# Designed miniproteins, single chains, continued (3), part 87

Each design is a single chain, and the fold is of that chain. pLDDT is the mean over its residues in the fold that is shown.

## One batch from the design tools (miniprotein)

Design m11020
Fold by ESMFold2-Fast:
Structure m11020 (fold): chain A 73 residues (1-73)
Amino acid sequence: ASSAAAQAAAGAGDAAIASGSEEARKYARLHNQAAVQDDAAASAKYARLAGEAAEKAGHLEGARATFQVADAA
């Protein structure tokens, strides 16, 4: 996997932690695992779920970042 994919996965994890949402953190972990395995479809799916969970927790900046990763991946 590229360094860009690794950075995107790390960013999603940080956003989930900042949001205080266990659900967002769970999906950020799954997104990172899929990205490491070069599973673009699973990575995009979990990035979307992480973004949705972060948005529910009120962390709009983190949600937007993860939605951008999902749309790009």
Scores: mean pLDDT 64

Design m11021
Fold by ESMFold2-Fast:
Structure m11021 (fold): chain A 60 residues (1-60)
Amino acid sequence: SLVDELRELARGAPKEVLSEEELEELQKRFPAFTAGLQAVAVEEKLPRELIEEFLAKHAP
């Protein structure tokens, strides 16, 4: 699943705390950024750049 793939990428990534506004902006730009992926991004403290690259790769 995309959630599991994002969690695996998180293991090698630097930590970055994103604001709610930054998460909303990502959701607006990437419809594939579902609640499940948002939860992983927050819990694992994923950097914005990694999230953008992941979502761009998996965009329909």
Scores: mean pLDDT 78

Design m11022
Fold by ESMFold2-Fast:
Structure m11022 (fold): chain A 60 residues (1-60)
Amino acid sequence: GLYRLTEEGRRLAAMAGIDADVLTDEQIGEMARRLTGDESVDPREAARNFEKDGLIERVS
């Protein structure tokens, strides 16, 4: 899927070295891996968690 970063999500993405306004599931997974140091993070699980936390919004 495609996701837009919220203002809070953009701050975390910058900490992870990601400079994009719209991210794929794979890019969300990469963001989560960089923030946590856990290379086993599932991209779709990371996307669900980030949506729940208000860090991303699904693009229709």
Scores: mean pLDDT 82

Design m11023
Fold by ESMFold2-Fast:
Structure m11023 (fold): chain A 59 residues (1-59)
Amino acid sequence: SEKVIEQRINLVKSMKADIDEETKKKIIEYVKKHGLTIQEAMDELGVDEETRKKIASQK
């Protein structure tokens, strides 16, 4: 649903974790374009485990 995708995008934008801005932009784009979860977008982009751990800890 649109609301769920918007929530995911806003979550990524508001993250306090030390995440590369280019990586954040790519995650947002994949979530928006393909309707992926944040985890799915990270898988497609080959995001490293440390960055995934930081993202998973955000609520």
Scores: mean pLDDT 73

Design m11024
Fold by ESMFold2-Fast:
Structure m11024 (fold): chain A 58 residues (1-58)
Amino acid sequence: MALSEEEREELLERAERLLTLAATTGDVDAAQKGMELMIEAGVPREKAEAAMRAAIAA
């Protein structure tokens, strides 16, 4: 998808909030969604997967 700069920033902000929520609540679905949004925003897969794993391990 071609995303605007604003759309990418919104996706990253939403992803970060979901990963933080997952780390706090143990919600694996939130961690997975956060990873997906990071990848959609153009974050390298390795970094997105690492962030998801860190959130799940919290």
Scores: mean pLDDT 80

Design m11025
Fold by ESMFold2-Fast:
Structure m11025 (fold): chain A 87 residues (1-87)
Amino acid sequence: SAEELLETALAMLRTLIAVETDPAVVAALQGMRDTLLARRDDPVGALREVLAALRAQAEASRAKGDHATATLLELAVHELEELLREH
């Protein structure tokens, strides 16, 4: 359901925020969370925007040599893409 999609995506973002140590990445993840919460009437569209933002952040982290953060974000992208395909 759309509610399960939203709750799973929010849980993933909360986990990433809890383990991330780069304050710029934390701020970006918080913005993604806020996007999902603001667009509860369009959870699929909101998740597509969050996926684009996660991919951009993963690329930025990899480019600066933060391979641990990049890998975590890339795994989150993969899990959320699979979740979105089911809807």
Scores: mean pLDDT 85

Design m11026
Fold by ESMFold2-Fast:
Structure m11026 (fold): chain A 92 residues (1-92)
Amino acid sequence: MSELKAKYHQLSLQFTGAVLLAVGAQIDIEWGEDPDAARADLEAARRTLREIAEQLEKLAEESEDPKFKEELLKEAELARKAAERVEAFLAS
């Protein structure tokens, strides 16, 4: 369904945005620029990445195309892995 592909496209854009937010916040912490605000951005990125993973997994359950389902699950795993990396940084 074209609707599933449109949702995937939106989730891919959100994934990119969340990764850029996390990278920028990590740089800010390393440069000593407002670590509290930067940690808040990392926490926001972590939540967004987890939400994206959950939505990608749900789209995979709704997909009738085996190749598309596999791609959605691969992207979901990457989003979960990205969230775990952000969480590890916040816990250190």
Scores: mean pLDDT 85

Design m11027
Fold by ESMFold2-Fast:
Parts: C-alpha cells; structure tokens; sequence
Structure m11027 (fold): chain A 79 residues (1-79)
C-alpha cells in the first residue's frame, strides 16, 4: 500500500500545480498498485472508482473535484 499512497500524494501535488498529464499518470499508477494490493475486493472497487472519477475530473479541468476524489480514495484505503 505504501507505493499506492506515494503515487496518490504525487498525483495531489501534480493536480495542485496544474500539471494535468503528470496528475493522470500518477493516478493511473496508483490504480495499478491498488489492483495488486492485498485488500478486500470491495475496498479496491471503491478506491479504483474514486481514482477513475478523479482522472475524469482532471480531464474536465475540475481540479477541486479531482482532489476530493483522491482524498476519498485515501480514506477508503486507510479504513
């Protein structure tokens, strides 16, 4: 889980800096790490759903919404 959280922190930093392509790249890397993690399938589904919504929000230029989805995914992963 450390690698997924590292990528999510880098994604948040990229979103806050307005680095769209870097943000999407880190979100996609975080999704792949969540898929590999030893977590309940329901937690994976919820976290991946939030991260996919964050990617969509970044693509739409809604950075505040993207940050909210990433923070929600982090909460799911910490439960």
Amino acid sequence: MEKAKEYLQKALDAIRAGNRDEAISYLEKAIEEVKKANLPERKKTLAIGDLQAAIDAVREGNYDLAIEYVENALKVLDE
Scores: mean pLDDT 87

Design m11028
Fold by ESMFold2-Fast:
Structure m11028 (fold): chain A 93 residues (1-93)
Amino acid sequence: RLEEVEELLKEAAERMKELGITQEQLRAAIEAEYERLLAESEEKRELVEEGERLARESGFTDEATLKYAGVSRYIVSSPLEEQRELLERIIEL
């Protein structure tokens, strides 16, 4: 659900604040990770597309929010330890 995605990015936002990362830099990092996930495997692409569909069904139409929902859906679907590594990768991008 979108609320779970929002909570996940709240956590990422706290870390970004510590690192001095801007919202625009986060959007660029999310976009890069989105492209990477689409290229890696069919399973990862399906999760990203599911996240985008859920956001679209909730009335969102802007590309940035759809990509954000897609990446977050994949992260939330991963094991907790892997979620941490994925968030760290996104923040470091």
Scores: mean pLDDT 67

Design m11029
Fold by ESMFold2-Fast:
Structure m11029 (fold): chain A 84 residues (1-84)
Amino acid sequence: SAAFRAALQALFDKMKEQAKKAKPGEKITVTVTTPAVAGLRDFEADVEIEAGDKVFRGKLTVRVDPAAGTTTITGEGEVLEKPE
């Protein structure tokens, strides 16, 4: 779904911007909600996002709520300095 891909991109962009402003060791959580996507099921994935001199490492959680007609995407993790 184009809407789901757009929501994922928006999540990654928000996490990247927060990671750029964060200090190493800070934890970040970003949640975006999109309309329900036909055929999508709950899943989890590891994520790593480069943010200038930092990297965000965390987990992506996707939860479908058929009753609400929504899909919730949550990224949660820690901001680290890039390895030297």
Scores: mean pLDDT 81

Design m11030
Fold by ESMFold2-Fast:
Structure m11030 (fold): chain A 95 residues (1-95)
Amino acid sequence: MTLEERKEALLKEVERIYKEFPEQADDIIKGLEKGIEVAKKYPPLYIAAHVDELLPDAPVFARSLVATAAMLSRSPEEIIEFLKLAIDKIKELKE
C-alpha cells in the first residue's frame, strides 16, 4: 500500500465510526491525543499488540483507531501523522 492508500484506509474507518457513533467524537479525540503521546514512547508493533493496556481509559473506537494507525504505519512518526489526520477528520465531520 502507498502512503496515500494507508491514510485513506484510516480515514474511511474514522468516517464509518463517526457515522454510527457521532456522540463519541469528543471522547475518541481525547483517546487519539493520548495515542499520540504513546506513539512517542513505544514502537508500532508494541502499540498494536498492547493498545488496551496502553489506553485503558479510552473508548473502544479510539483504541481501535490507534491500533489501526500503528498497523498501517511504517514508523512512529507515521503513527503520529495518522492519528493527527484522524483527529482533524473527526473535527471536520463535527462541523
Scores: mean pLDDT 85

Design m11031
Fold by ESMFold2-Fast:
Structure m11031 (fold): chain A 71 residues (1-71)
Amino acid sequence: MSPEEKAAKLIELLKEMGVYPDKEALDELIEKLELDEQLKRRLELTIAYLASSQGFKKADKEQFEKIKKAL
């Protein structure tokens, strides 16, 4: 799976769960996925959009572990 496909899968999973990672969790995911600078910027922008969207909550520890295992 390409880094772009992994980033897309992450966004889909976040939308399905109705959650967004905080900055520390997002930085950990970016490192784990080994995203280039362009994909990192696109992901950060998308997460900021989700965080501003009604119905999305900050991911708790259990939700974040589930997200990491799915990637």
Scores: mean pLDDT 80

Design m11032
Fold by ESMFold2-Fast:
Structure m11032 (fold): chain A 90 residues (1-90)
Amino acid sequence: SMIEEEIDEAFVRMLGWLLGLTDEEIETLIEELGPKKTRDVLLVILKHPKTEEAIKEIAAIAPKLSDKTVKILAKALGVSPSTIREALAA
């Protein structure tokens, strides 16, 4: 529902800020993935202590990502954009 989507967006912004993302970067993620998938991706990053496991789960949630989104997720994970691109190609 519309109300559920608004709640998801507010929560997504909070998660993004916790990971050191700017409002513009968070907006880019929501625009490409939608609020629910963006939430799930950011929660994966927060929950998984191992970057490789986090990237595999992200690839399952959102297998096709723009270069812009890949750079934002790389920043949130603390890895290079190439690390995410290689995992998405596998």
Scores: mean pLDDT 77

Design m11033
Fold by ESMFold2-Fast:
Structure m11033 (fold): chain A 61 residues (1-61)
Amino acid sequence: SAADQAAIQAMLDEITAALEAGDLARARELIDQLRARFGDNPEAATYARIAEAELARLEAE
């Protein structure tokens, strides 16, 4: 739904902000929330995977 897409985008923006701030713990919490709320949505699942890859890359720096 349009409402779900808007909510997913808002959560992705929050995850991006946490990653940019270097708050890796917050980013992990937000990714978990995204999966818990929208785990059955293929778009959200894809975004969560991309965000986890970015989190892993930052943790390796």
Scores: mean pLDDT 83

Design m11034
Fold by ESMFold2-Fast:
Structure m11034 (fold): chain A 80 residues (1-80)
Amino acid sequence: MEESLKKLLEPAEELFKKSLEEEDLEKSEKLAKEAIKYIEELIKSLEGKVPEEALEKLRERKKEFEEAAKKWLEEREKEE
């Protein structure tokens, strides 16, 4: 279960990693939003098909991405 969820999250993880490495703020924000949207659509597609515990882990990961993206954008806006 947990390993399968990690593999399902892999495309979102790759998009989010690219957002961190992207120097262009606009492109970085777009990649982060795509990663978050991917997890959101994944949660929606799996509702009723997997245990609630699995859905909760996906929601937690989405929240982590949202918090990290907000923090990185704020930090980058403050930099010279």
Scores: mean pLDDT 76

Design m11035
Fold by ESMFold2-Fast:
Structure m11035 (fold): chain A 73 residues (1-73)
Amino acid sequence: SNQALVDQTLANVRQGMASGTPVTIDIPASMTPQQLQDLVDQLMALANQYNRPFTLSLSPQSVAIMRQRLASL
């Protein structure tokens, strides 16, 4: 499920940040705008907690989802 995917992604990011490993996160096209926003918010909190940057790799579909969400605000 998308929730399990989000949970697994966050667990992997926590492990990478704690170990000092460079973090790049691939965002699946199946993620809803709400799930993507929630994931980004949690990633920002983790980056702040560990004082480490992260990089997002977005599919064209995920970019379109974010653009639609921003346009609806």
Scores: mean pLDDT 71

Design m11036
Fold by ESMFold2-Fast:
Structure m11036 (fold): chain A 50 residues (1-50)
Amino acid sequence: SMEERRERAIALALAMRQQNPEITDEQIRSGLRSLGYSDEEIDYALSQVP
């Protein structure tokens, strides 16, 4: 579902930042885009991750 996809994108973005605290938003965007997430889904995920 869209909700499950949204939650998964947030979890992945958070996990990437936890593994590499110096990771940039651009690198997270690239990673999520490679997994098939849309720019809208990626922007939302990044808005939820500190």
Scores: mean pLDDT 85

Design m11037
Fold by ESMFold2-Fast:
Structure m11037 (fold): chain A 109 residues (1-109)
Amino acid sequence: SELREKARRLVVEAAKTSKYIADGLKKLYEKYGDNENLHRYLALALSPYLDAFDENATPEQQFRALLVLKAFVDAFESGELDKFLEKPVETEIPDDLVEGVREGLRALT
């Protein structure tokens, strides 16, 4: 699926771009990789920015995707993320997006 590949690529390429994001996402996946809410919240947060690491992506699109991932890592490091992962995402998210995020995170470890 194109959505699955785009989501996977976004996670992997963002991690190559920022050591802070790479290290944070690895720790996130180590602690919460078995929690479906992690993958769903990440997929929801990243859904507007799926094209951010495509061939035609602008620096602005890439920056916005990195800002979202940094905010997610910051929430994890502060302990604020824990309260959100206790409840499922109620918004409908394509399974391909969720799988792409999971595959991207797995590729970092």
Scores: mean pLDDT 86

Design m11038
Fold by ESMFold2-Fast:
Structure m11038 (fold): chain A 78 residues (1-78)
Amino acid sequence: EAEELLKKLLSSPKGLSPAERSRLLKALGTSVAEIARRVGVSPSTVSRYLTGEITPVGEGVLTMADIIELLLELKKKA
């Protein structure tokens, strides 16, 4: 379920409902800091991309793709 939401976010960042974004944030929990550390961005940037508060543009699109890829890898190993 979280994997499906992450794939949907990658293809359509504004396509997720507020409830779907809330579910993603809750599923990530303490993992936000780990994702931020590995991608090289602040935890607030990760949260803002996942909630849809900001729309990634330019290099931000690559950053969001890296965040989603890492989330999928972490889910696969759990």
Scores: mean pLDDT 65

Design m11039
Fold by ESMFold2-Fast:
Structure m11039 (fold): chain A 79 residues (1-79)
Amino acid sequence: NVKKFAEELLELAKTLSEEAARLLEALRLVVEENLSQREAAEKAGVSQSAVSTALELYEKAENLEELAKRIEEYVKERK
C-alpha cells in the first residue's frame, strides 16, 4: 500500500517546482511500484540521470520533507 507515501509526495509537490514534483513522482514509481529507473523517468517525464540522483538522495534522506528539499535544490542547481 503506497497511498500515504503518494499523498505526502503530492502535498510536497504543491510547494515545489514542476521539475522537482515530476522527479519525486519518478522516485515514487521506482520505490513503490518497482519500476526501473528508465521506465519511471519516461513515465514522469524526467531524465534517467535525474532519477538516479533522486534515488541517491532518497537513500541518504531521513524523511520525505528533507528529500523534497534536496531534490528541489538539485533541480534549481542544474544548468
Scores: mean pLDDT 74

Design m11040
Fold by ESMFold2-Fast:
Structure m11040 (fold): chain A 115 residues (1-115)
Amino acid sequence: EEVERRAREALSHAGTALYYAIKALDYLKEGNDEEAIKWFEKATEHLERATELVRENPDLPEEYARAILSVARDILKIAEEGLKVGSEKVKPYFEKTIEAARELIRVAEETLRRL
């Protein structure tokens, strides 16, 4: 089913973004700002792709919308933790990840409200 395939693709991008955000925070805690920035930028790209897929598929099954919302909220928490421990040089990249995570949360919540 095309809708289910797109739902799985969106969730996969959200999950990949979570993995990259966790990896970025680990590098940040190790004092490796350069690698942290790289992985947060990759997380942002995957969050943006997940958001696009959710917007293009307004009939996404509730189970997938809830899973995507949960993952996006976890990414937001990780990025917010990054802002607290990160230097001024890395903050703009974490702010972009926070913006992307909030946008994915917004579109996932809109999808759930239509159900």
Scores: mean pLDDT 87

Design m11041
Fold by ESMFold2-Fast:
Structure m11041 (fold): chain A 58 residues (1-58)
Amino acid sequence: DEEKLKLLNLFGIKDPDKYLSLSKEELFEISVEEGVKEIEAAVEATVARIEAERRARE
């Protein structure tokens, strides 16, 4: 399914053949969950860096 492939490419999910066996709805839910985790990790890393730089400047 072309639409499933587009979702996999958008979120960079590995093992496409494995995920293509899932329904489109299930694949979308998994992709959104992984995307949220990546964003949260990036935000936490940025906050920690800013805090460390702030302490160094004091």
Scores: mean pLDDT 65

Design m11042
Fold by ESMFold2-Fast:
Structure m11042 (fold): chain A 65 residues (1-65)
Amino acid sequence: KPVFDADALVAALSELPLSLAQRKQIIGEELAHHPEAKEALLAAIARSSLPEDEKAALTAYIRSL
């Protein structure tokens, strides 16, 4: 089973000039391949430097999957 690095993914998404829709699409694709990473992604987003409103939007999106 491949090791999934949620913190590295969230860091990359926060550094790239991506729209919220693009970040949601990438996260959704990664979760399709690694459904066990849902809680790790939620924790990584909470620890990230992303704006509070974007954290809330991404958290709601992940919880809907």
Scores: mean pLDDT 79

Design m11043
Fold by ESMFold2-Fast:
Parts: C-alpha cells; sequence; structure tokens
Structure m11043 (fold): chain A 55 residues (1-55)
C-alpha cells in the first residue's frame, strides 16, 4: 500500500545516500564478520535514524 511504498522509498534513500558516504566500509566489515551474526539490526537502525534525519 501507500504506507509500504513510502517506507521503501525512505529506506532506499537513506541506505543509498547515507551508506554511500561512510557506511560502505562498515558494511564490508560486517559481511566479513557476518558469522558472528553481523548484527544486521544495528546497521538497519543506523540507516533508519540517518533516513529520519536526512528525510
Amino acid sequence: GVHDAANAGGMAGAVAGGGEKGGLAGYRSIEQTGRDGGDVRAGQRAGREAGLKAA
């Protein structure tokens, strides 16, 4: 629905914009240590907060 589209757009923008600037290095480290769970939640939370501040 409209709500899902808005959330997807905001998420994509936050990840593409915020992640590109400094998150890419962190993403590679997380993937290398992904066996420890990678704490994907921490990455998602950071992206969400960056999206809210940038949006």
Scores: mean pLDDT 51

Design m11044
Fold by ESMFold2-Fast:
Structure m11044 (fold): chain A 89 residues (1-89)
Amino acid sequence: DLEEEYRRLLEEKMSEVAFQTQKEMENLMEEARREAAKSADKDEALQRLMREAQIRTLEFGNELVEKAQEEVRQAVADRLRAAALAAAA
C-alpha cells in the first residue's frame, strides 16, 4: 500500500524533524544568552535575542519539514520506478 508506506516514512521523518528542531532551539537559545551577556542592557538584549531565536527555530523547523516531505516524495518515487522496472523485466 503506497499510502501506508508514505505515511510511515513521513512519520519517521517528522520525528527526526522534531528532534533536530529541538536541538537547534537549544543551541540558538544558548547563543542568545551568551550574546545578551555582552550587551550594556542585558535584559533588553536577552528578550530581543530570545524572540529572534524563537523565530529562527520556527524557520529552521519549516525548512526541515519541507526537506522531509521532499525526501519522502523521492523515496516513494524511487519505489514506483523500481516497481516499473520489475514489471518491464
Scores: mean pLDDT 81

Design m11045
Fold by ESMFold2-Fast:
Structure m11045 (fold): chain A 97 residues (1-97)
Amino acid sequence: PSEEQIWQEAELALIEIQAAVGLLHAKRKNAPQEIIDLYEELIGEISRLAALPSVDPEVLKKIRELVTEAGRALDNGDYETAIEKLKEAVELARKAI
């Protein structure tokens, strides 16, 4: 595989792991259902992107950044920021080709 393909697969795997951990933390914290739903939507979109031959690296970097920020907001009980960042991540993932 190309270096670009290896990077893409690694980045998608990392985003999926971060989203899965975030979903688990949201459920354990009894966070708002909207956050749980957004994590489940994000995981579905990441699985779709993993089936594509290529995804824009800048889009993947931004999704990862947003998921990281959402996780921090969730850990701090800042649910409004978590929802905002997860919505942005889901929208970027849906538009990625």
Scores: mean pLDDT 87

Design m11046
Fold by ESMFold2-Fast:
Structure m11046 (fold): chain A 74 residues (1-74)
Amino acid sequence: SLSRDQVIDRILAHVERIAPDLTEDVRALLEQNRDAPFEDLGMTLLGYIFSDPRLSADQKDALATHIEELLRQA
């Protein structure tokens, strides 16, 4: 299993690779929710990603897949 910090670091790595312009916004969102349960963090992050007009459908699907996989490993 992964620690919370490892999950967060890997989420940010995927964001930097797939949607680099979103990295600082995602980092801020994760910091605002640092003490939230993983279920709440996941829901908040996925909601943000799917509502962001800067992202293509393919970028949203790729990020959602990676985030869901990482949250299952915690």
Scores: mean pLDDT 83

Design m11047
Fold by ESMFold2-Fast:
Structure m11047 (fold): chain A 100 residues (1-100)
Amino acid sequence: TREEILRVEAEASMAIMAASIIVTHGVEDAEEDARILEKVLETLRRIRERAEASEDPELAATAREEAERIAEALREAIEELAKVDPELAERLRKELEELE
């Protein structure tokens, strides 16, 4: 439905914004920023599950498109985290790969 599509877009926008802030400002607290990225990763997982479960082709297509946007934002934020804490960044990178 239109409402479900808007909810997916809103959640994706919030997740992308969180990752983008980390990229723009850099990582000041690696553990705190990693916790934020874990929440972004959880949003990605949920949106991918929604894409797979949906029988609505428009909702499924929107969820897939938004999932790809979140994954891209996550890759950029993880690269910023790698400059400060490469071990923590590698952990998040592996979690992201498991979702792809």
Scores: mean pLDDT 87

Design m11048
Fold by ESMFold2-Fast:
Structure m11048 (fold): chain A 78 residues (1-78)
Amino acid sequence: SDIEKIKEAFEKIRKGIDVEKNLKEVLEIIKRNPSQEIIDAVIEEAEKILNDPNTSEELKMEVEITVGIAQIMYAVSK
């Protein structure tokens, strides 16, 4: 499912694996499936990274930007 793909992408992002590629994959999923369930999953997984004190400020900024883009994409799809 797209929710499982989002969770997998954020797990890789959390581990520092292909961060840019996995952030882009999240945005592609939202573009394809702009639903409340998908945006809620993105926000939930992103908050886990943003609230982790071991996450670098650089990665937090990249995640925040991606969530902002995701929210705009979802809003425009309504």
Scores: mean pLDDT 86

Design m11049
Fold by ESMFold2-Fast:
Structure m11049 (fold): chain A 84 residues (1-84)
Amino acid sequence: MAMEKEREKKLEKAAEALAYGALYVEKQRAGEVTAEDEKEIAEYAEKNREFAEEVQKLLEEGKISDEEKEEILKRAREIYEKKK
């Protein structure tokens, strides 16, 4: 139960990171990235550095399931569309 909550939090943060990254890439392609966008991304990355390293290790070790990948992508799309 406790480990399930930690896993769910990691999936949620991964979805948020993917959505935020996608929005940033779209702004970069449009040439619309502001100094505020860069600062916000840097702050987000700094606060979530440990989490990002953990998720990367799980992906590299193949320990994240296809079902979990699909859930992360689904949540990321929802967050991305809401911010758009």
Scores: mean pLDDT 67

Design m11050
Fold by ESMFold2-Fast:
Structure m11050 (fold): chain A 81 residues (1-81)
Amino acid sequence: SAMEQERKALLAGFLLIAASATVFVTERMIKNNAPQSLIDHELEAGEGLLRQIESMREYMSPAQLAKFEEVRRELARLKEQ
């Protein structure tokens, strides 16, 4: 329903903000030469958030889907370092 879609889209939005924050924190950790174990822990947290968001893909707006793909791509790039 429209009401369920709106509520789930809002929740997905909050999770996307959290995932984006994880990307930001991880990038800062890398730039500050933080221990690899700490960086790996943050990357795993971000991947967990992405799995939760993916379960809600059908309720997301096109803008949220674009942001989700951006965050997923950025986390994958950071993991390849």
Scores: mean pLDDT 84

Design m11051
Fold by ESMFold2-Fast:
Structure m11051 (fold): chain A 100 residues (1-100)
Amino acid sequence: MSEEEKVKRALELAEKAAKYLYLEAARQGLINDPEIQKLLDEIGRLLREAEKALEEGDYKKAKEYIERAFELMRELAKRISEEAEKYVEEVYKEIKEIFE
């Protein structure tokens, strides 16, 4: 797998995880919590920056933004449920395997 293909696949998985967390927060009525909104906004910003870095061919920077997004996704998942925490950790494990 090329570095471009690795980053593209990792970004797709990260975007799916972020969407899952948004939908779970919404289902649980947490979407109006200011701390949840702050985490969702920052996760979205980091993933947009990762996509931009990927488009510019800066794969190292794209990986760094994905890693930072996962730090925030773990914090968000803790505020949602144990099931969300497990899901985020499983996705992060797959991304680490892609980057190796």
Scores: mean pLDDT 87

Design m11052
Fold by ESMFold2-Fast:
Structure m11052 (fold): chain A 85 residues (1-85)
Amino acid sequence: SILDILNDLRKRARQVALDSGLSEDDATEIANWVTMAVYLEIPFSEVIDELRLRYPDVPQDRFDRLEEELRKLYDEARKKLLEEL
């Protein structure tokens, strides 16, 4: 179901953010943004631009890793949603 795909995405995106050294609150916010972007068909580039603006102090190497892992989750969830249509 669409709800199961979005709930799985939110949990995994939150864990990726936590593993990247972000706080519990920041990880929750990031997970919600990625999940909303998948549901509303917002381009991943807009999500990343917003994240960089809100977290300018995150080192570039850590941010690049976070971006790569979130991109994989975003792409996977988008593919699964298309299969539910």
Scores: mean pLDDT 86

Design m11053
Fold by ESMFold2-Fast:
Structure m11053 (fold): chain A 70 residues (1-70)
Amino acid sequence: NFEEKVRELLEKVGEEISNANEEERKKLFEKIRKEVEKLAKEYNVSEEDLKLILENLDYIEENALKELKE
């Protein structure tokens, strides 16, 4: 299931993000986006569903970067 694969990817990267600086976190999220797009192509995910997932990733990335400034 595409959604489960994306969730597993986020959980795996969550551990790396906790120990990463701002530059490393940005690179990790860039890597996640590429993997999500690749998975979307393999699972024939609609453009609308892919857009929603990428928007959720943007939100998670913004929160992860804000943690470093607090």
Scores: mean pLDDT 78

Design m11054
Fold by ESMFold2-Fast:
Structure m11054 (fold): chain A 64 residues (1-64)
Amino acid sequence: LDDLIKKIQEVLEKLNKELEQARHRQTLADSMEEAERRAKIQSELDKLVSELTQKINDLLEKLK
């Protein structure tokens, strides 16, 4: 029954497409949210490092 094999193949193709779409949606959500969070944390860390570096330099200048 070749018709049965054809139907199974069609169902498999549909399931594979749905799985691909679901994975694509999940990857986009995860990547965007994580990248955005990391960028914000990195910006805050960069600011902290700059402020600490300035404070250290100010203290060293005063100690001289």
Scores: mean pLDDT 69

Design m11055
Fold by ESMFold2-Fast:
Structure m11055 (fold): chain A 89 residues (1-89)
Amino acid sequence: MEELRERVERNVRARGRVFGLTDEQIEKAIQIARELLEKGETDVDLISDLAVAKALGVPKETIDEIKKNKNDPYKREKIRRELQDRVTA
């Protein structure tokens, strides 16, 4: 589990930096990612997407859309771009 936790934290930090999140928002995203791991989620990419979105305070409908499209990389990339645009505005 240590390796999985490290991979998740690394991806969350990388995504957070690319999105322009503050250090406080990145730490919040890491805490959310840890909670998702504790609940049995193991998909590093999905955990990172959900953690960043929740740290940004996006509505539940957006979170549900990310979960619904967990196996659709193109749709998830579109959602990531939309979230990035909101942070960089």
Scores: mean pLDDT 76

